# Designs tried in a protein design run: designed miniproteins, single chains. Part 97

Each design is a single chain, and the fold is of that chain. pLDDT is the mean over its residues in the fold that is shown.

## One batch from the design tools (miniprotein)

Design m3563
Fold by ESMFold2-Fast:
Structure m3563 (fold): chain A 107 residues (1-107)
Amino acid sequence: MTAEEAKKAEIDEMEVTIDLPASVTPEQARAIAEEVAKKYPNIELVSVEAGRVTIKIKKGKAYEAGKAIADLLHRLFEAAGLTLPASREDIEKAIAITLYEKNKAKK
């Protein structure tokens, strides 16, 4: 799947679990996930556990979901004192493709 296909692709509702850097506390992860969920109405916080955040992605454009998850990952890595190795746009596209492929595999 190309990045251009990802922008046009629809995904059905799905849950995504994000593994957290060890330096991110559950309290920090929850605060960040709640802020991102307020900014992006297409995602919902499901749970925060030690080392993991689970998010529900609502039916819609894969690229819109990719933007929401990329913002979440960026904020979580910043809280850990880490910098993501790729540009935000590249991460958004990569996540959109990954979400679409996972959504397709679920069927």
Scores: mean pLDDT 77

Design m3564
Fold by ESMFold2-Fast:
Parts: sequence; C-alpha cells; structure tokens
Structure m3564 (fold): chain A 77 residues (1-77)
Amino acid sequence: MEKEKLVKEAEEHFEKGRQALKEGNYDEAIKHFEKAIELAEKVDKNHPLYKGALMLLATAYEKKGDIEKANEYRKKA
C-alpha cells in the first residue's frame, strides 16, 4: 500500500517535470525530477521511473549548461 502511494506521487512529479522541461522551465523540471527520484528510490532503484527521472534530470541540467551535473546523473541512471 505505501509503495503504491510513493509510486503514484513519483509518477505525478515525473509528469510535471516532463511538462516543465517541454516548456523550457528547467529549474521547475529539476525540482520535480529530484522529488520523483527521491520517492522512486524509497521503492526500488531498479524501477524504470527512477532511471527515467535520472536521465531527464541530466537533460534538464544539460539544457541549463551544467554539463558536469548532467554527466553525474547520467552515470547514476
């Protein structure tokens, strides 16, 4: 029951992050993907949502010009 709630909240943040990323709102995208990663990690680091959020977080940092952080998060995915 608790894992299902965490997954749902992670999915909601992941989708909000994707929307912010599409709109060019990279700071909002980063906040949402960081929250999605935090929630998904509490469930299982092997969950596709965890890796997906790490990859999109890396993309958001790359779009901001922070290539070092982008590479760090890609290595974790």
Scores: mean pLDDT 83

Design m3565
Fold by ESMFold2-Fast:
Structure m3565 (fold): chain A 70 residues (1-70)
Amino acid sequence: MAKPKVTGATGGAREDLPPEERRRRSEVGTVGGKAAKETLEKLEPTLESEEKAGQAGKEAYERKRRELEE
């Protein structure tokens, strides 16, 4: 059977985190990922679009992180 173990490899450290911090990181990551996807959908599927989407996700992630640190 197919086992998505690779997702565990990336999130291994996250699994070791306290549940409260893990939840907070998931929320911040979701915002970043959503911003990156939205940017990609607006732009053409080019290498430049991929970089721009990555930057948009990073900025949204950092912005959300600062909001949580109010």
Scores: mean pLDDT 61

Design m3566
Fold by ESMFold2-Fast:
Structure m3566 (fold): chain A 81 residues (1-81)
Amino acid sequence: MSEIEQILKELDELLLNGELTREKALEFMEKAIEVFEKTDPETAERLRELKERFEAAETESEQLAVLWEAVALVTEALRKQ
């Protein structure tokens, strides 16, 4: 299993258990950026934009929407590898 696949699994477990915090979501986005910066710089740049939008989001609903965009982007990028 790749590093990013393990990160996605951990995020899914946190979401399922209701343990996802703002800090954990940001940690996921930062780790995903670092992984893709080495293998897929375009995806890394898009993730940086999503991280900025996540940090600017004032409501839980907006934060979750941006987080799911990031998860979808990461999942799509992994399928191309």
Scores: mean pLDDT 77

Design m3567
Fold by ESMFold2-Fast:
Structure m3567 (fold): chain A 77 residues (1-77)
Amino acid sequence: MKAVVTHDGDVARLTLEGATDDQAMELLRFALLLGAKDAVVRKEGDNYVVVVGGATEEQARELAEHAESLGFEAELV
């Protein structure tokens, strides 16, 4: 399982490869607990994407670390 985390401006985007719906929802919940303004889960092909609005660079890093705790190979790009 792979998670690619991008941060541009105040938006963090997590592209989750091989994720379950439960794992995508856990990352959405974690983003909201970090104080994100909003978060949504989308399905892009076979991947889940968590889009987080109002995210700082620190929060994007914490999201990558949380994805690793769920068993993803996470990278922040």
Scores: mean pLDDT 85

Design m3568
Fold by ESMFold2-Fast:
Structure m3568 (fold): chain A 60 residues (1-60)
Amino acid sequence: MEEEIERDIEAAREALQAGNYPKAIGHILRAIGLALESGDPELLEKVLERVREVMNAPVV
């Protein structure tokens, strides 16, 4: 599950770099959904931090 979540986060980053915002949003929402379904609050915190890092890393 954690590996699948990280894959979605990376896909979101790539979609943002390509300017495909709907695809990026879809991947982010899926990653958050998987973390919520896991029932692990530590995993959810990690996913939210990763999403924040991806969104705050400016792609030139």
Scores: mean pLDDT 76

Design m3569
Fold by ESMFold2-Fast:
Structure m3569 (fold): chain A 86 residues (1-86)
Amino acid sequence: MNLAHLAIEQAAADAERRVYEALAPVLPPAVAQAIAARVGQEVRARSRQMVAQAGLQNRPLNPQELFDLAREIADAAIAAAKAAAA
């Protein structure tokens, strides 16, 4: 339980940093921070759903699945924001 909660928060924080670092050179800082915060909330929400679904299926959850999900969400948000700015 503690490891899953820590993994979710770490994955969200890493995703937020990844998004901000990628967007800060191309967007105003306030906009880059807003997108990063939104990505962090999406990572937390979807990670909680993944944990709940694994529990319902009586399946052990690999923490790597959470980090892979966070990376996918972050990369998609970065691509969308860069496309919108072009």
Scores: mean pLDDT 83

Design m3570
Fold by ESMFold2-Fast:
Structure m3570 (fold): chain A 111 residues (1-111)
Amino acid sequence: AKAGPGGPHAKKAADYANKAGNAAVESAKKGGRSTSASAGGISAAGGTAGAIMSGRQGTPEGEARGAKDAALSAKAAAEAAKRGGEEGGKKAEEYAKKAEEHAKKALEAAA
């Protein structure tokens, strides 16, 4: 990508956050009744959309901010997924950790 130094990391953070949100929604479906898990997953997916948009402003600070927001959204999705089931919770948590790692890389690039 031709975004600033943190651009690829912001993009990956948002992508992992979206995957965490999807895992939370799927975990809720398997749980058969986890409305709180579904709400968390949907909320996280909405948050990643905003994060992606902010990250594409083309400034290192904007990219770092977007990546940070994506990592926070992924963490919320992971907590929601745990309520739906352990398998979904583990997947979402791994995606959240990857989003956090990429957010740190984006912040380092912005410094």
Scores: mean pLDDT 65

Design m3571
Fold by ESMFold2-Fast:
Structure m3571 (fold): chain A 71 residues (1-71)
Amino acid sequence: KAAELEELRKRLAELEKEAAEALAAGDLERLKKLVEEIARLRAEGLVLQGGDAEELAAKAAAAVAETKAAL
């Protein structure tokens, strides 16, 4: 699973960069989609690290809600 975690970290870094670019450009629609994808991958990373289902669900919901509130 170490290889899966490393690939997720690389993908997260790419998406975070794209999200920052979308924010700077004022592309709210793209930003929203990128943020949702980032939240999904972070949740998957937590599962791969041995996180439980309850913790995964709570963190995923909180991350999505906080990001939507920031938009």
Scores: mean pLDDT 71

Design m3572
Fold by ESMFold2-Fast:
Structure m3572 (fold): chain A 67 residues (1-67)
Amino acid sequence: MKMLLVFTEDPQSVIDEVIELMKKLNVSAVQFLRPEHPEAKRFGITRFPSAVLVDSSTKEEIEKIDL
């Protein structure tokens, strides 16, 4: 199963873009995380807001997306 991880300081500011991205990628699961979250460092995220498409079973990166 695929999941979208969204790294942002303000989920409300990106919610419409995230909804459209979820439709485009055919993903039904999303998690909003703050930029300081350990997963942001793990995925090498240096620009915010940003999103990572991951496989929920392996936790492996499929795609990085700048928002």
Scores: mean pLDDT 81

Design m3573
Fold by ESMFold2-Fast:
Structure m3573 (fold): chain A 90 residues (1-90)
Amino acid sequence: AAQAEVDRLEAEVRKLKEEIEKLMSQPPSDEVIEKLRNLQKKAEEILSRAVELAEKYRDTDPELARRATQIAAEAESLINELKKYIKDLE
């Protein structure tokens, strides 16, 4: 249920961070930029769901809500990093 979903989102954001770091270590190309844009979309989906879970469980399961808030913060950080990196490419 909700615990399993938070566990899944934590695993997904960790894998996402690893893939972003790997792609950003490569020379920029149209293929790399397109892959980074796809990872940005995935990060936005994770952020949206993590925020929803944090709001839903804030009063009933504060620990689960806290974990969801942390996932949301990490996803938002990755989105901001991706936006800056893509924008700075000529």
Scores: mean pLDDT 87

Design m3574
Fold by ESMFold2-Fast:
Structure m3574 (fold): chain A 55 residues (1-55)
Amino acid sequence: EKVKVIVGQELGVKEEEITNNTTFQELGGHSLLSVILKDRIESEFGTEIPEALNT
């Protein structure tokens, strides 16, 4: 899934570490990075990211 690739690249984690139960905070994310990640994914797919990824 391309979303997992983008998240893994931005957070510096492997795709296999990103599961359905993994939160953005557990991956070492912070507010500014979540905004950057959201904009990146929305630009790639033309879709909105749920706020849950900012938690």
Scores: mean pLDDT 62

Design m3575
Fold by ESMFold2-Fast:
Structure m3575 (fold): chain A 56 residues (1-56)
Amino acid sequence: MDSPEEVERARERAREEARRSTPEEVQRRLDELGRGDDSPRNQAAAQALVEELRRL
């Protein structure tokens, strides 16, 4: 069970990594997350990556 702190940490980490990545790298990370479990951490990370892709 993911804690709210772990979920927010995952979101912030994904956002920071996306800012240093190309759109292709961000899309690759989204694909990797989609192959994982449907956990709150993975959902938060995926949402952050989608938001950064829209900004790029």
Scores: mean pLDDT 76

Design m3576
Fold by ESMFold2-Fast:
Structure m3576 (fold): chain A 89 residues (1-89)
Amino acid sequence: DVEALRERYLRVLKELLSLRSSLTDEQKETVLKQSEKDFDTIVANNDPEALKLFEDVLDAAENRDANHPDPLASRAGQGMLALEKKANA
């Protein structure tokens, strides 16, 4: 269910962004909006590799180490960057 995956992804992303105190609320909103667009683009392209990458990002984020609060430094953050790259490819 793509909608369930989308909701789960956005929830996880919002949690990760909440841990990054260096970002403004405006910057967090920008990341959320862009990530939503990236998800919609990947779904429209029916890319199974990208969908698998979403699952991997969610699994990594759900098991995140409290010592990796920066989403860009974490495995989940790296996965999000890879997804953004795929959406803009």
Scores: mean pLDDT 67

Design m3577
Fold by ESMFold2-Fast:
Structure m3577 (fold): chain A 75 residues (1-75)
Amino acid sequence: NMNVELLVQLALGKYTSEEAQKLPLPQNLIKAAEAIATLFHSGETRPATLVDVARKHGLSQDNAEAVVQQLLALS
């Protein structure tokens, strides 16, 4: 099961790369969160664009939407 809360915290930049590697998450999900973080911190706030990037890194549609919705709500 994917931990949406940890993925949101990763996307918000609350973990270093070294700390992220220690999280109980598959490496592809960590990379998905890092890809979202890169776009988000570069000023991308369009939900569809962030969801598309998450899906390219292996998140399902529902999980990508959940992560992006929570990220934008906390920002």
Scores: mean pLDDT 80

Design m3579
Fold by ESMFold2-Fast:
Structure m3579 (fold): chain A 103 residues (1-103)
Amino acid sequence: MVEELLRRAEELIREARRRLEAGDYEEALKLGLEALDLLVEASEIASPEQVPRVIKLAKEAAEVVDQASDGLKDKKKQRDAAIYSTGKLLYIVGQAVDLELKE
């Protein structure tokens, strides 16, 4: 169920933000990436009315990933995280666009 995937993603994003606040960048990165994976699954089965929430949460998860990777001060991890989060976000947006073009 899409709602369950969105709820779990929201929980992961909230925990990731708490980890960022605590300076636990490795755990925050892990949780943010897990949230993005759930949102990819949600994007594949979401109805048109659910798409705005999927996109909102995907942007929030990508932001957490960016902040966590920046906190690590590791250029390779920053680059890898940026590529991964951007790729997942673009895929989610692409699914939304494709859904809007179908009749």
Scores: mean pLDDT 82

Design m3580
Fold by ESMFold2-Fast:
Structure m3580 (fold): chain A 63 residues (1-63)
Amino acid sequence: MEALEAGIRNLVAARQGAALTGFLRSQGVPAEEADALGARVDAGEGSVEALTAEAVALLRRYA
């Protein structure tokens, strides 16, 4: 969990929204939710902590 969260945090901090979207979709997150979060990451909307927490929550729900 911690290693996965750190990887996600690095993608968010680097504004790698497309990479995050692809990863979330590969883990079973619905495309519309993964795409929406990825777009926010790419745009820099929200804090790194908040966006990372949302990504982890999606993985816990769907993966």
Scores: mean pLDDT 82

Design m3581
Fold by ESMFold2-Fast:
Structure m3581 (fold): chain A 55 residues (1-55)
Amino acid sequence: MSDEEELSKLMAELSEKDPAALQALKARGVELLATHPVAEAVAELVREARRILEE
């Protein structure tokens, strides 16, 4: 699965389990996209979302 597809799935899970964390992740995504290439930003967002869901 691509990082973009994985991120979409993780965002859907966060929407159900922790909507506040999803909003924080979206804000982080805007910051990362301003300073990093899209692929690198998406990979970081995937890691952050997985970390939140594993807690």
Scores: mean pLDDT 80

Design m3582
Fold by ESMFold2-Fast:
Order: sequence, then structure tokens, then C-alpha cells
Structure m3582 (fold): chain A 61 residues (1-61)
Amino acid sequence: ELPSYEEIQQIIAELWKLTTPEERVEFLKLAKEINDAIVAGDNEKLKEYVEKLRQKVEELK
């Protein structure tokens, strides 16, 4: 039940539409942490960081 790469990309695209350039720095850091977790095989951190991105989208609506 891990989020797919496609789902992660969709969340990032939504954030890009909803954010100013200054706000984008914050979620780009989260996106990097997600990528690092994927490379490391850290499924717990992957879930945590993706959930943070989803919460960010909800906050910006």
C-alpha cells in the first residue's frame, strides 16, 4: 500500500500549481527526501514524507 511514483508526481504537480516560488522551496525539499527514501528502501519514511506532501496540498487549498 505504498504510494506509486505516479501518485507522488501528481501530488507534486498539484503543489506546483498552488504555491508561490518561495513556498516551492519547502516542498522541493520534501520531494528530495521522498526520492532519498525510495533509493534507501525506507518504506516508513516514504509513507511519512508523502503524507506530509498531501497535508501541504490540503493546507494550500
Scores: mean pLDDT 73

Design m3583
Fold by ESMFold2-Fast:
Structure m3583 (fold): chain A 88 residues (1-88)
Amino acid sequence: AKALAAINPETGEIGVIPLGKLEVGDKVTTEMGLTATVIEVEGNKTVTESEKGNKATAVREGDKVVVKFESTGEEVEVPLSELVEAEA
């Protein structure tokens, strides 16, 4: 399924917003080759886990996404226009 991803430039972690149907256990890959596994999908919220076990939580709010990166503890707001394409 098609998705959008917000990337943490310091760690390479990704927060994912589904554009199609995503299920728990799906592996999401960005155009840059970064990968994460979907571990939770609930309404507008998606939680992904990196290959190193770090989690990112993405919540869609209209035309923006709020992403929380576990490795850094950072919470960022990203416009949908700044997200990169991903596939699951």
Scores: mean pLDDT 79

Design m3584
Fold by ESMFold2-Fast:
Structure m3584 (fold): chain A 71 residues (1-71)
Amino acid sequence: MPGIEEMEEKIERAEELIERARETRDRELAEEALRLAREVLEQGILGKVPEFIERGEELVRRAEEALREIE
Protein backbone atom coordinates (compact mmCIF):
# COMPACT_ATOMS: atom_id res chain seq x y z
CA MET A 1 0.00 0.00 0.00
CA PRO A 2 1.05 3.64 -0.31
CA GLY A 3 2.01 5.25 3.01
CA ILE A 4 -0.64 6.62 5.36
CA GLU A 5 0.47 10.19 4.56
CA GLU A 6 0.06 9.56 0.80
CA MET A 7 -3.42 8.17 1.42
CA GLU A 8 -4.46 11.14 3.58
CA GLU A 9 -3.17 13.53 0.89
CA LYS A 10 -5.23 11.72 -1.77
CA ILE A 11 -8.34 11.94 0.41
CA GLU A 12 -7.84 15.67 1.03
CA ARG A 13 -7.21 16.32 -2.67
CA ALA A 14 -10.28 14.33 -3.72
CA GLU A 15 -12.45 16.28 -1.23
CA GLU A 16 -11.10 19.60 -2.54
CA LEU A 17 -11.61 18.57 -6.18
CA ILE A 18 -15.22 17.48 -5.51
CA GLU A 19 -16.00 20.85 -3.92
CA ARG A 20 -14.37 22.81 -6.76
CA ALA A 21 -16.02 20.65 -9.44
CA ARG A 22 -19.45 21.30 -7.95
CA GLU A 23 -18.83 25.07 -7.71
CA THR A 24 -17.27 25.48 -11.17
CA ARG A 25 -19.15 22.64 -12.94
CA ASP A 26 -15.79 21.42 -14.22
CA ARG A 27 -16.21 17.83 -15.39
CA GLU A 28 -12.44 17.22 -15.52
CA LEU A 29 -12.09 18.09 -11.82
CA ALA A 30 -14.94 15.71 -10.95
CA GLU A 31 -13.32 12.95 -13.05
CA GLU A 32 -9.96 13.48 -11.29
CA ALA A 33 -11.74 13.38 -7.90
CA LEU A 34 -13.44 10.11 -8.86
CA ARG A 35 -10.09 8.63 -9.93
CA LEU A 36 -8.50 9.53 -6.57
CA ALA A 37 -11.57 8.32 -4.65
CA ARG A 38 -11.42 4.94 -6.40
CA GLU A 39 -7.70 4.66 -5.60
CA VAL A 40 -8.42 5.34 -1.90
CA LEU A 41 -11.21 2.74 -1.86
CA GLU A 42 -9.07 0.13 -3.67
CA GLN A 43 -6.08 0.67 -1.37
CA GLY A 44 -8.38 0.52 1.68
CA ILE A 45 -9.79 -2.81 0.51
CA LEU A 46 -6.35 -4.26 -0.31
CA GLY A 47 -4.91 -3.13 3.03
CA LYS A 48 -8.11 -4.00 4.97
CA VAL A 49 -8.25 -0.51 6.50
CA PRO A 50 -11.93 0.16 7.40
CA GLU A 51 -11.45 3.93 7.69
CA PHE A 52 -10.05 4.21 4.15
CA ILE A 53 -12.77 1.91 2.77
CA GLU A 54 -15.50 4.05 4.38
CA ARG A 55 -13.94 7.35 3.30
CA GLY A 56 -13.23 6.01 -0.19
CA GLU A 57 -16.83 4.84 -0.63
CA GLU A 58 -18.14 8.25 0.46
CA LEU A 59 -15.75 10.09 -1.87
CA VAL A 60 -16.76 7.86 -4.81
CA ARG A 61 -20.45 8.58 -4.15
CA ARG A 62 -19.82 12.34 -3.89
CA ALA A 63 -17.67 12.45 -7.04
CA GLU A 64 -20.24 10.43 -9.02
CA GLU A 65 -22.98 12.79 -7.80
CA ALA A 66 -20.93 15.80 -8.96
CA LEU A 67 -20.44 14.18 -12.39
CA ARG A 68 -24.20 13.53 -12.69
CA GLU A 69 -24.93 17.20 -11.88
CA ILE A 70 -22.37 18.42 -14.45
CA GLU A 71 -23.35 15.95 -17.23
Scores: mean pLDDT 81

Design m3585
Fold by ESMFold2-Fast:
Structure m3585 (fold): chain A 80 residues (1-80)
Amino acid sequence: SEKERLRAVMERLLELAEKYGFTDLAERIRQALEEFDSLSVEEGRQKVLELVGEFIDAAIRANDQEAALEGVRLLSEVLA
């Protein structure tokens, strides 16, 4: 289902935020996952897009090209 697909992307985003030490973002992703089942599919998609964008921004600010590329890859999956 679309909801399961978006949750899986969000879970992978959490793993990446933890891997790259983006602690504040990881906490916000965990909170979003707790609320995720209460969201509509459209609200869930918007939330995933928002958090993936924040991950890419964090990677750019950290000057971490590997993290930025992993974020862009996830963004591509959400938009598919």
Scores: mean pLDDT 88

Design m3586
Fold by ESMFold2-Fast:
Structure m3586 (fold): chain A 80 residues (1-80)
Amino acid sequence: MPSPAEQMEEVAARLEAGEISKEEALKELEKIAEELEDPLLKKSVLETIERMKKLSDEEAKFEAGVLAGLARMHESVLKL
């Protein structure tokens, strides 16, 4: 199974490529958040979802990319 960071990177990449809508990306991020055990990362995902709902499609793509990067950094720190 892909890690949470890999799942968020995939959502961000698909949104950037126009393969999924902002609404579909939000649903995928909500599913990822439901399965997250880390409360801090889960809070970051949920806060990003709320921001993305209020933003333009281009701004939402940027926010999704930032979230994916944050999740990757978080996983890297936990493996140290």
Scores: mean pLDDT 81

Design m3587
Fold by ESMFold2-Fast:
Structure m3587 (fold): chain A 100 residues (1-100)
Amino acid sequence: SQLIQNLQQSRDLNIQGNTYLDNGDIDNARQIFQQSYDNYVQTRDLMRQNNVPQSVIGTIDTQIHMQRRMVDGKMSQDQMRNFNNRVIQTNQQMIDQFNQ
């Protein structure tokens, strides 16, 4: 489904962000997190068009908020890594839910 594809794209971007963080490349990590933010915003709009339950839309709103916090330049590398791991975990749970 398009929703699963969009979630997979967001997950792949966040995984790429971890690779940049692991290499100490904070600026490229933030750029990738910005791309993931844009993708989650598009995913939310698609969810609204497909009458996805409000609880699931609430989860995407949390993902969008987490992405925004990682791009605002106020987090340490460790804080971004922790936030990003939570984003990846939640994204995988959403993919698993839509595959049911």
Scores: mean pLDDT 87

Design m3588
Fold by ESMFold2-Fast:
Structure m3588 (fold): chain A 94 residues (1-94)
Amino acid sequence: DEEAKRQKILENLEKHVSPEVARLMLAIINNASDEEIRKLAKEAGLSDELIDAVLDAKNGKIRDEETLKELMEKANPEEIGVLSTAILAAEKNK
């Protein structure tokens, strides 16, 4: 069911996110290098704190659910989409 939710979220976001955010999401899904993801995240306008959270999530080092919730409450919808993509991509790469 999480895979189905992931696909629906990605399809919806691809219609409404900037090209920079779409490229970042695709790089995360394709397990691009941390250097490439950091570069694309900066181009997409993410804060350093959120970029670090995305990279940690991609590498399976994510903080607890409460910390993620606080980050998501401060983030815009595109930033939430990126962080969610990183978490879901890390699960696929196990």
Scores: mean pLDDT 73

Design m3589
Fold by ESMFold2-Fast:
Structure m3589 (fold): chain A 86 residues (1-86)
Amino acid sequence: SEERVLELLRRASEAVRKAIEALKNGDYETAKKYVDELVRIADELAELGHRKLAADVYRTAAEIYEKIGDTEKAEELRQRADELAS
């Protein structure tokens, strides 16, 4: 549904903003909360067939995990994004 995709994209934008703000403040717990939400949004976009949008969101989430220091999760999400974009 178009309305659901728009809602997910709005939530993704807000989650990215809040995660980046938390990272700037050294609040890694809050940053992880919002990046975890971003991954759930990407999962739902993929399930709805919006593969490219999901890949873009996964890549953004990977960048945030990298900044938190979770390199394993970042690499997992980059791989998932690449598979969706192919």
Scores: mean pLDDT 89

Design m3590
Fold by ESMFold2-Fast:
Structure m3590 (fold): chain A 105 residues (1-105)
Amino acid sequence: SMEEEKIRRLVELIGRFADALSARDFAEAERVIEEIGKISEEVAKALRRMLDAVAGRDREGTKPVFYKESEEELKEAKKLAEYLGLEVRGIEELISKIMAVHRGR
C-alpha cells in the first residue's frame, strides 16, 4: 500500500540519518532530512533540530529540549510503524544512537 510504502521509506531514511549523524557526516544528514521532509515535515523538523544541536548550530543550553522533542516524534513514528506491522528495530536503534551522540563520544 502507498501508506505502508511511505512508512517503510521513512524508517529507512531515519536509519540513514542515524548513521550519518553518528559518523558526523552532516552533508549526508542534511540530504536525508530533505528526503524525509517529502514524507513528513514534522519528523524532518525534529531531525533538523537534532542535527543543529549536534553540529553546534543551535542556541546554547537548548540541546536537551530539542533531543527530547525529536525522541517523542520518533516514538510516534514507531507507534505508526507497529500499527502497520512494520519492523521497528531501525527506529529504536536511531533513538539510541541519537541519545549517544547527544552525550558525545
Scores: mean pLDDT 65

Design m3591
Fold by ESMFold2-Fast:
Structure m3591 (fold): chain A 68 residues (1-68)
Amino acid sequence: AEEILKEGEEAAKEVPEAREYLLKAAEYFAKALEDPEKREEYIQKGLEYVGKAQEIIRETEARRAAEA
């Protein structure tokens, strides 16, 4: 479990654009904890950035598979 988590973090480092989106998502989730009144709004934005990061990672993996 710990090894898989570490490998996931390294994969994010290889795709700097995905890492940027993950950092933005983390900021929105932190804001959701600080401001319960806007929690739903911040969570929604955070999830949107997570989705964008996942898409970029998927495209990178697909391009790598096509080369093989």
Scores: mean pLDDT 72

Design m3592
Fold by ESMFold2-Fast:
Structure m3592 (fold): chain A 92 residues (1-92)
Amino acid sequence: SDKELLIEQLKAALDALKVAKDALEEGDLETAVRILEDTARELKATGDPRLEEVAKILEEAVRAAREGNLEEALKLVEEAIEKLKKAIEELE
């Protein structure tokens, strides 16, 4: 059940990142940054090195968004989504 709970938590994180991507595309930086920071914190709390790598990419996305580099922020969020999808597949 711990593994199943982790997979459900990671799928929720994946959905949150899709919402953050949509917020970035719409110019809602406040919503996007909040979701990215919350998701990065949750992923780091797992202690899994793969998830810590995803969290680091999300922290870089927050920095890019705050600097007004929306193209780079979107690219980093898309990279994080793909890496998180692979981590979920490896756990299943």
Scores: mean pLDDT 88

Design m3593
Fold by ESMFold2-Fast:
Structure m3593 (fold): chain A 67 residues (1-67)
Amino acid sequence: VEEAARELAELAEELGLTEVAERLRKAADQGDHQAILEAAEEALRRAPSSAFDRLLALGRRITEAIK
């Protein structure tokens, strides 16, 4: 889950969502799965539709890893 969260943070940073990227990295470093999910959800809400497929794939990987 940490790896997927860091990949999502890199994508969020590329999209200009710097605050979301920082929250994802911090949550991954702390192993806070709830914080990772919340930050990933915010990334999905703020991202442009062109990034939707990449964000959805990473979000699914995070959700499945937390099970």
Scores: mean pLDDT 75

Design m3594
Fold by ESMFold2-Fast:
Structure m3594 (fold): chain A 68 residues (1-68)
Amino acid sequence: AVKADLDAAAEEFSKDPRVKVERIGDDKIVLTTDGNPTHLTAAALRLIGDYPNLDISIDGDTITATGK
């Protein structure tokens, strides 16, 4: 379940030119924004809304999504 959600999220966000997507193993993705807080907020809200089984943390311009 978590792997499928992370695979789907990585594919979805790879289409967004405002974020850089990195897949780390089978249980984590990292999204790095361009320093614009509006882009960070938009990406975080999409992750929370579309992938409720993922735990989301934000540090600076970076969003990390992992399994709960």
Scores: mean pLDDT 78

Design m3595
Fold by ESMFold2-Fast:
Structure m3595 (fold): chain A 97 residues (1-97)
Amino acid sequence: YEEELKKNPNNADAWIKLARKYLEEGDYDKAIEYAQKALSLDPNNPEAYLLMAEIALKKGLYEQAIEFAERALKVDPNNPRARELLEKAKEMYEKKS
């Protein structure tokens, strides 16, 4: 992915794949950085917002997870993953309170 991004840095999907790799490895800071890069190239990309919501949930940042999941739903209102992430983030936020 890193060499592919050096050859085609404007490929939002490649940045999303790289962000997901770092999320799976537990490197949340790099995952956020690369998801933000994807959003800078395609602000209407729901997968980038979904990734940011997942990262926020993993970090215990439930309010931010709610915001990112709601943004994903504004871009793609019928996205079932965005609805699932939003419901989970709201449940975790209520339990923290």
Scores: mean pLDDT 80

Design m3596
Fold by ESMFold2-Fast:
Structure m3596 (fold): chain A 59 residues (1-59)
Amino acid sequence: LEELERERAELVKRSDELTKQINEALKNGDEETAKKLGEELRKVGHRLSEVQRAIEAAR
């Protein structure tokens, strides 16, 4: 349970960081970087959903 809570906190932080980086890349016209960060954000979101489901199941 503690490991899942830690992972969730890390994923939330990562999601925030990626969102800021994507916005910065778009402002700079760096479409390639924005695309790569978008793929990463999608993976983080998928993992976050799994972790949240596991935490709810453990409660």
Scores: mean pLDDT 82

Design m3597
Fold by ESMFold2-Fast:
Structure m3597 (fold): chain A 65 residues (1-65)
Amino acid sequence: GKLVAVVGGKTKEEAERGAREAIENFGADEAIVLVGATGEEALALAERLRKEKGLQAGVVAGSAL
């Protein structure tokens, strides 16, 4: 299935750095960026994507996770 990374950060720049890391280093097909989100919020979305959509989803930390 499709691999999706859920990335949170306090700023857009932090979240975008995490998104690049997920795609380039961890082999994610897509990244969902959540600006101002907590680690718990990012984990909840990743778990929901796995359970409801059948996607492989994980969390990559920005500086706010």
Scores: mean pLDDT 65

Design m3598
Fold by ESMFold2-Fast:
Structure m3598 (fold): chain A 83 residues (1-83)
Amino acid sequence: MVEEYVKKAEEYLSKGKYEEAAKEYIKGAIAALKAGDVETAKELLEKALKLSRDERESYIRIALEALKAGDVEAAIKALEKAL
């Protein structure tokens, strides 16, 4: 459930654990995409992007670009590599 991932991400943020928070937002985004909720997924990916660097940032950007093209499957594959 998307709400469980968001709650865990917020708990990690309160503890200064930004990498763990980013991973939970990405898990939430994948769950949202599998449920057909592209708008929620985009919101969560923007939050994860702000907390991410290096390879994770690159894969999140690839996923957002895939979503702009309407390619949900490619977006999910990129996000799985971001974990």
Scores: mean pLDDT 87

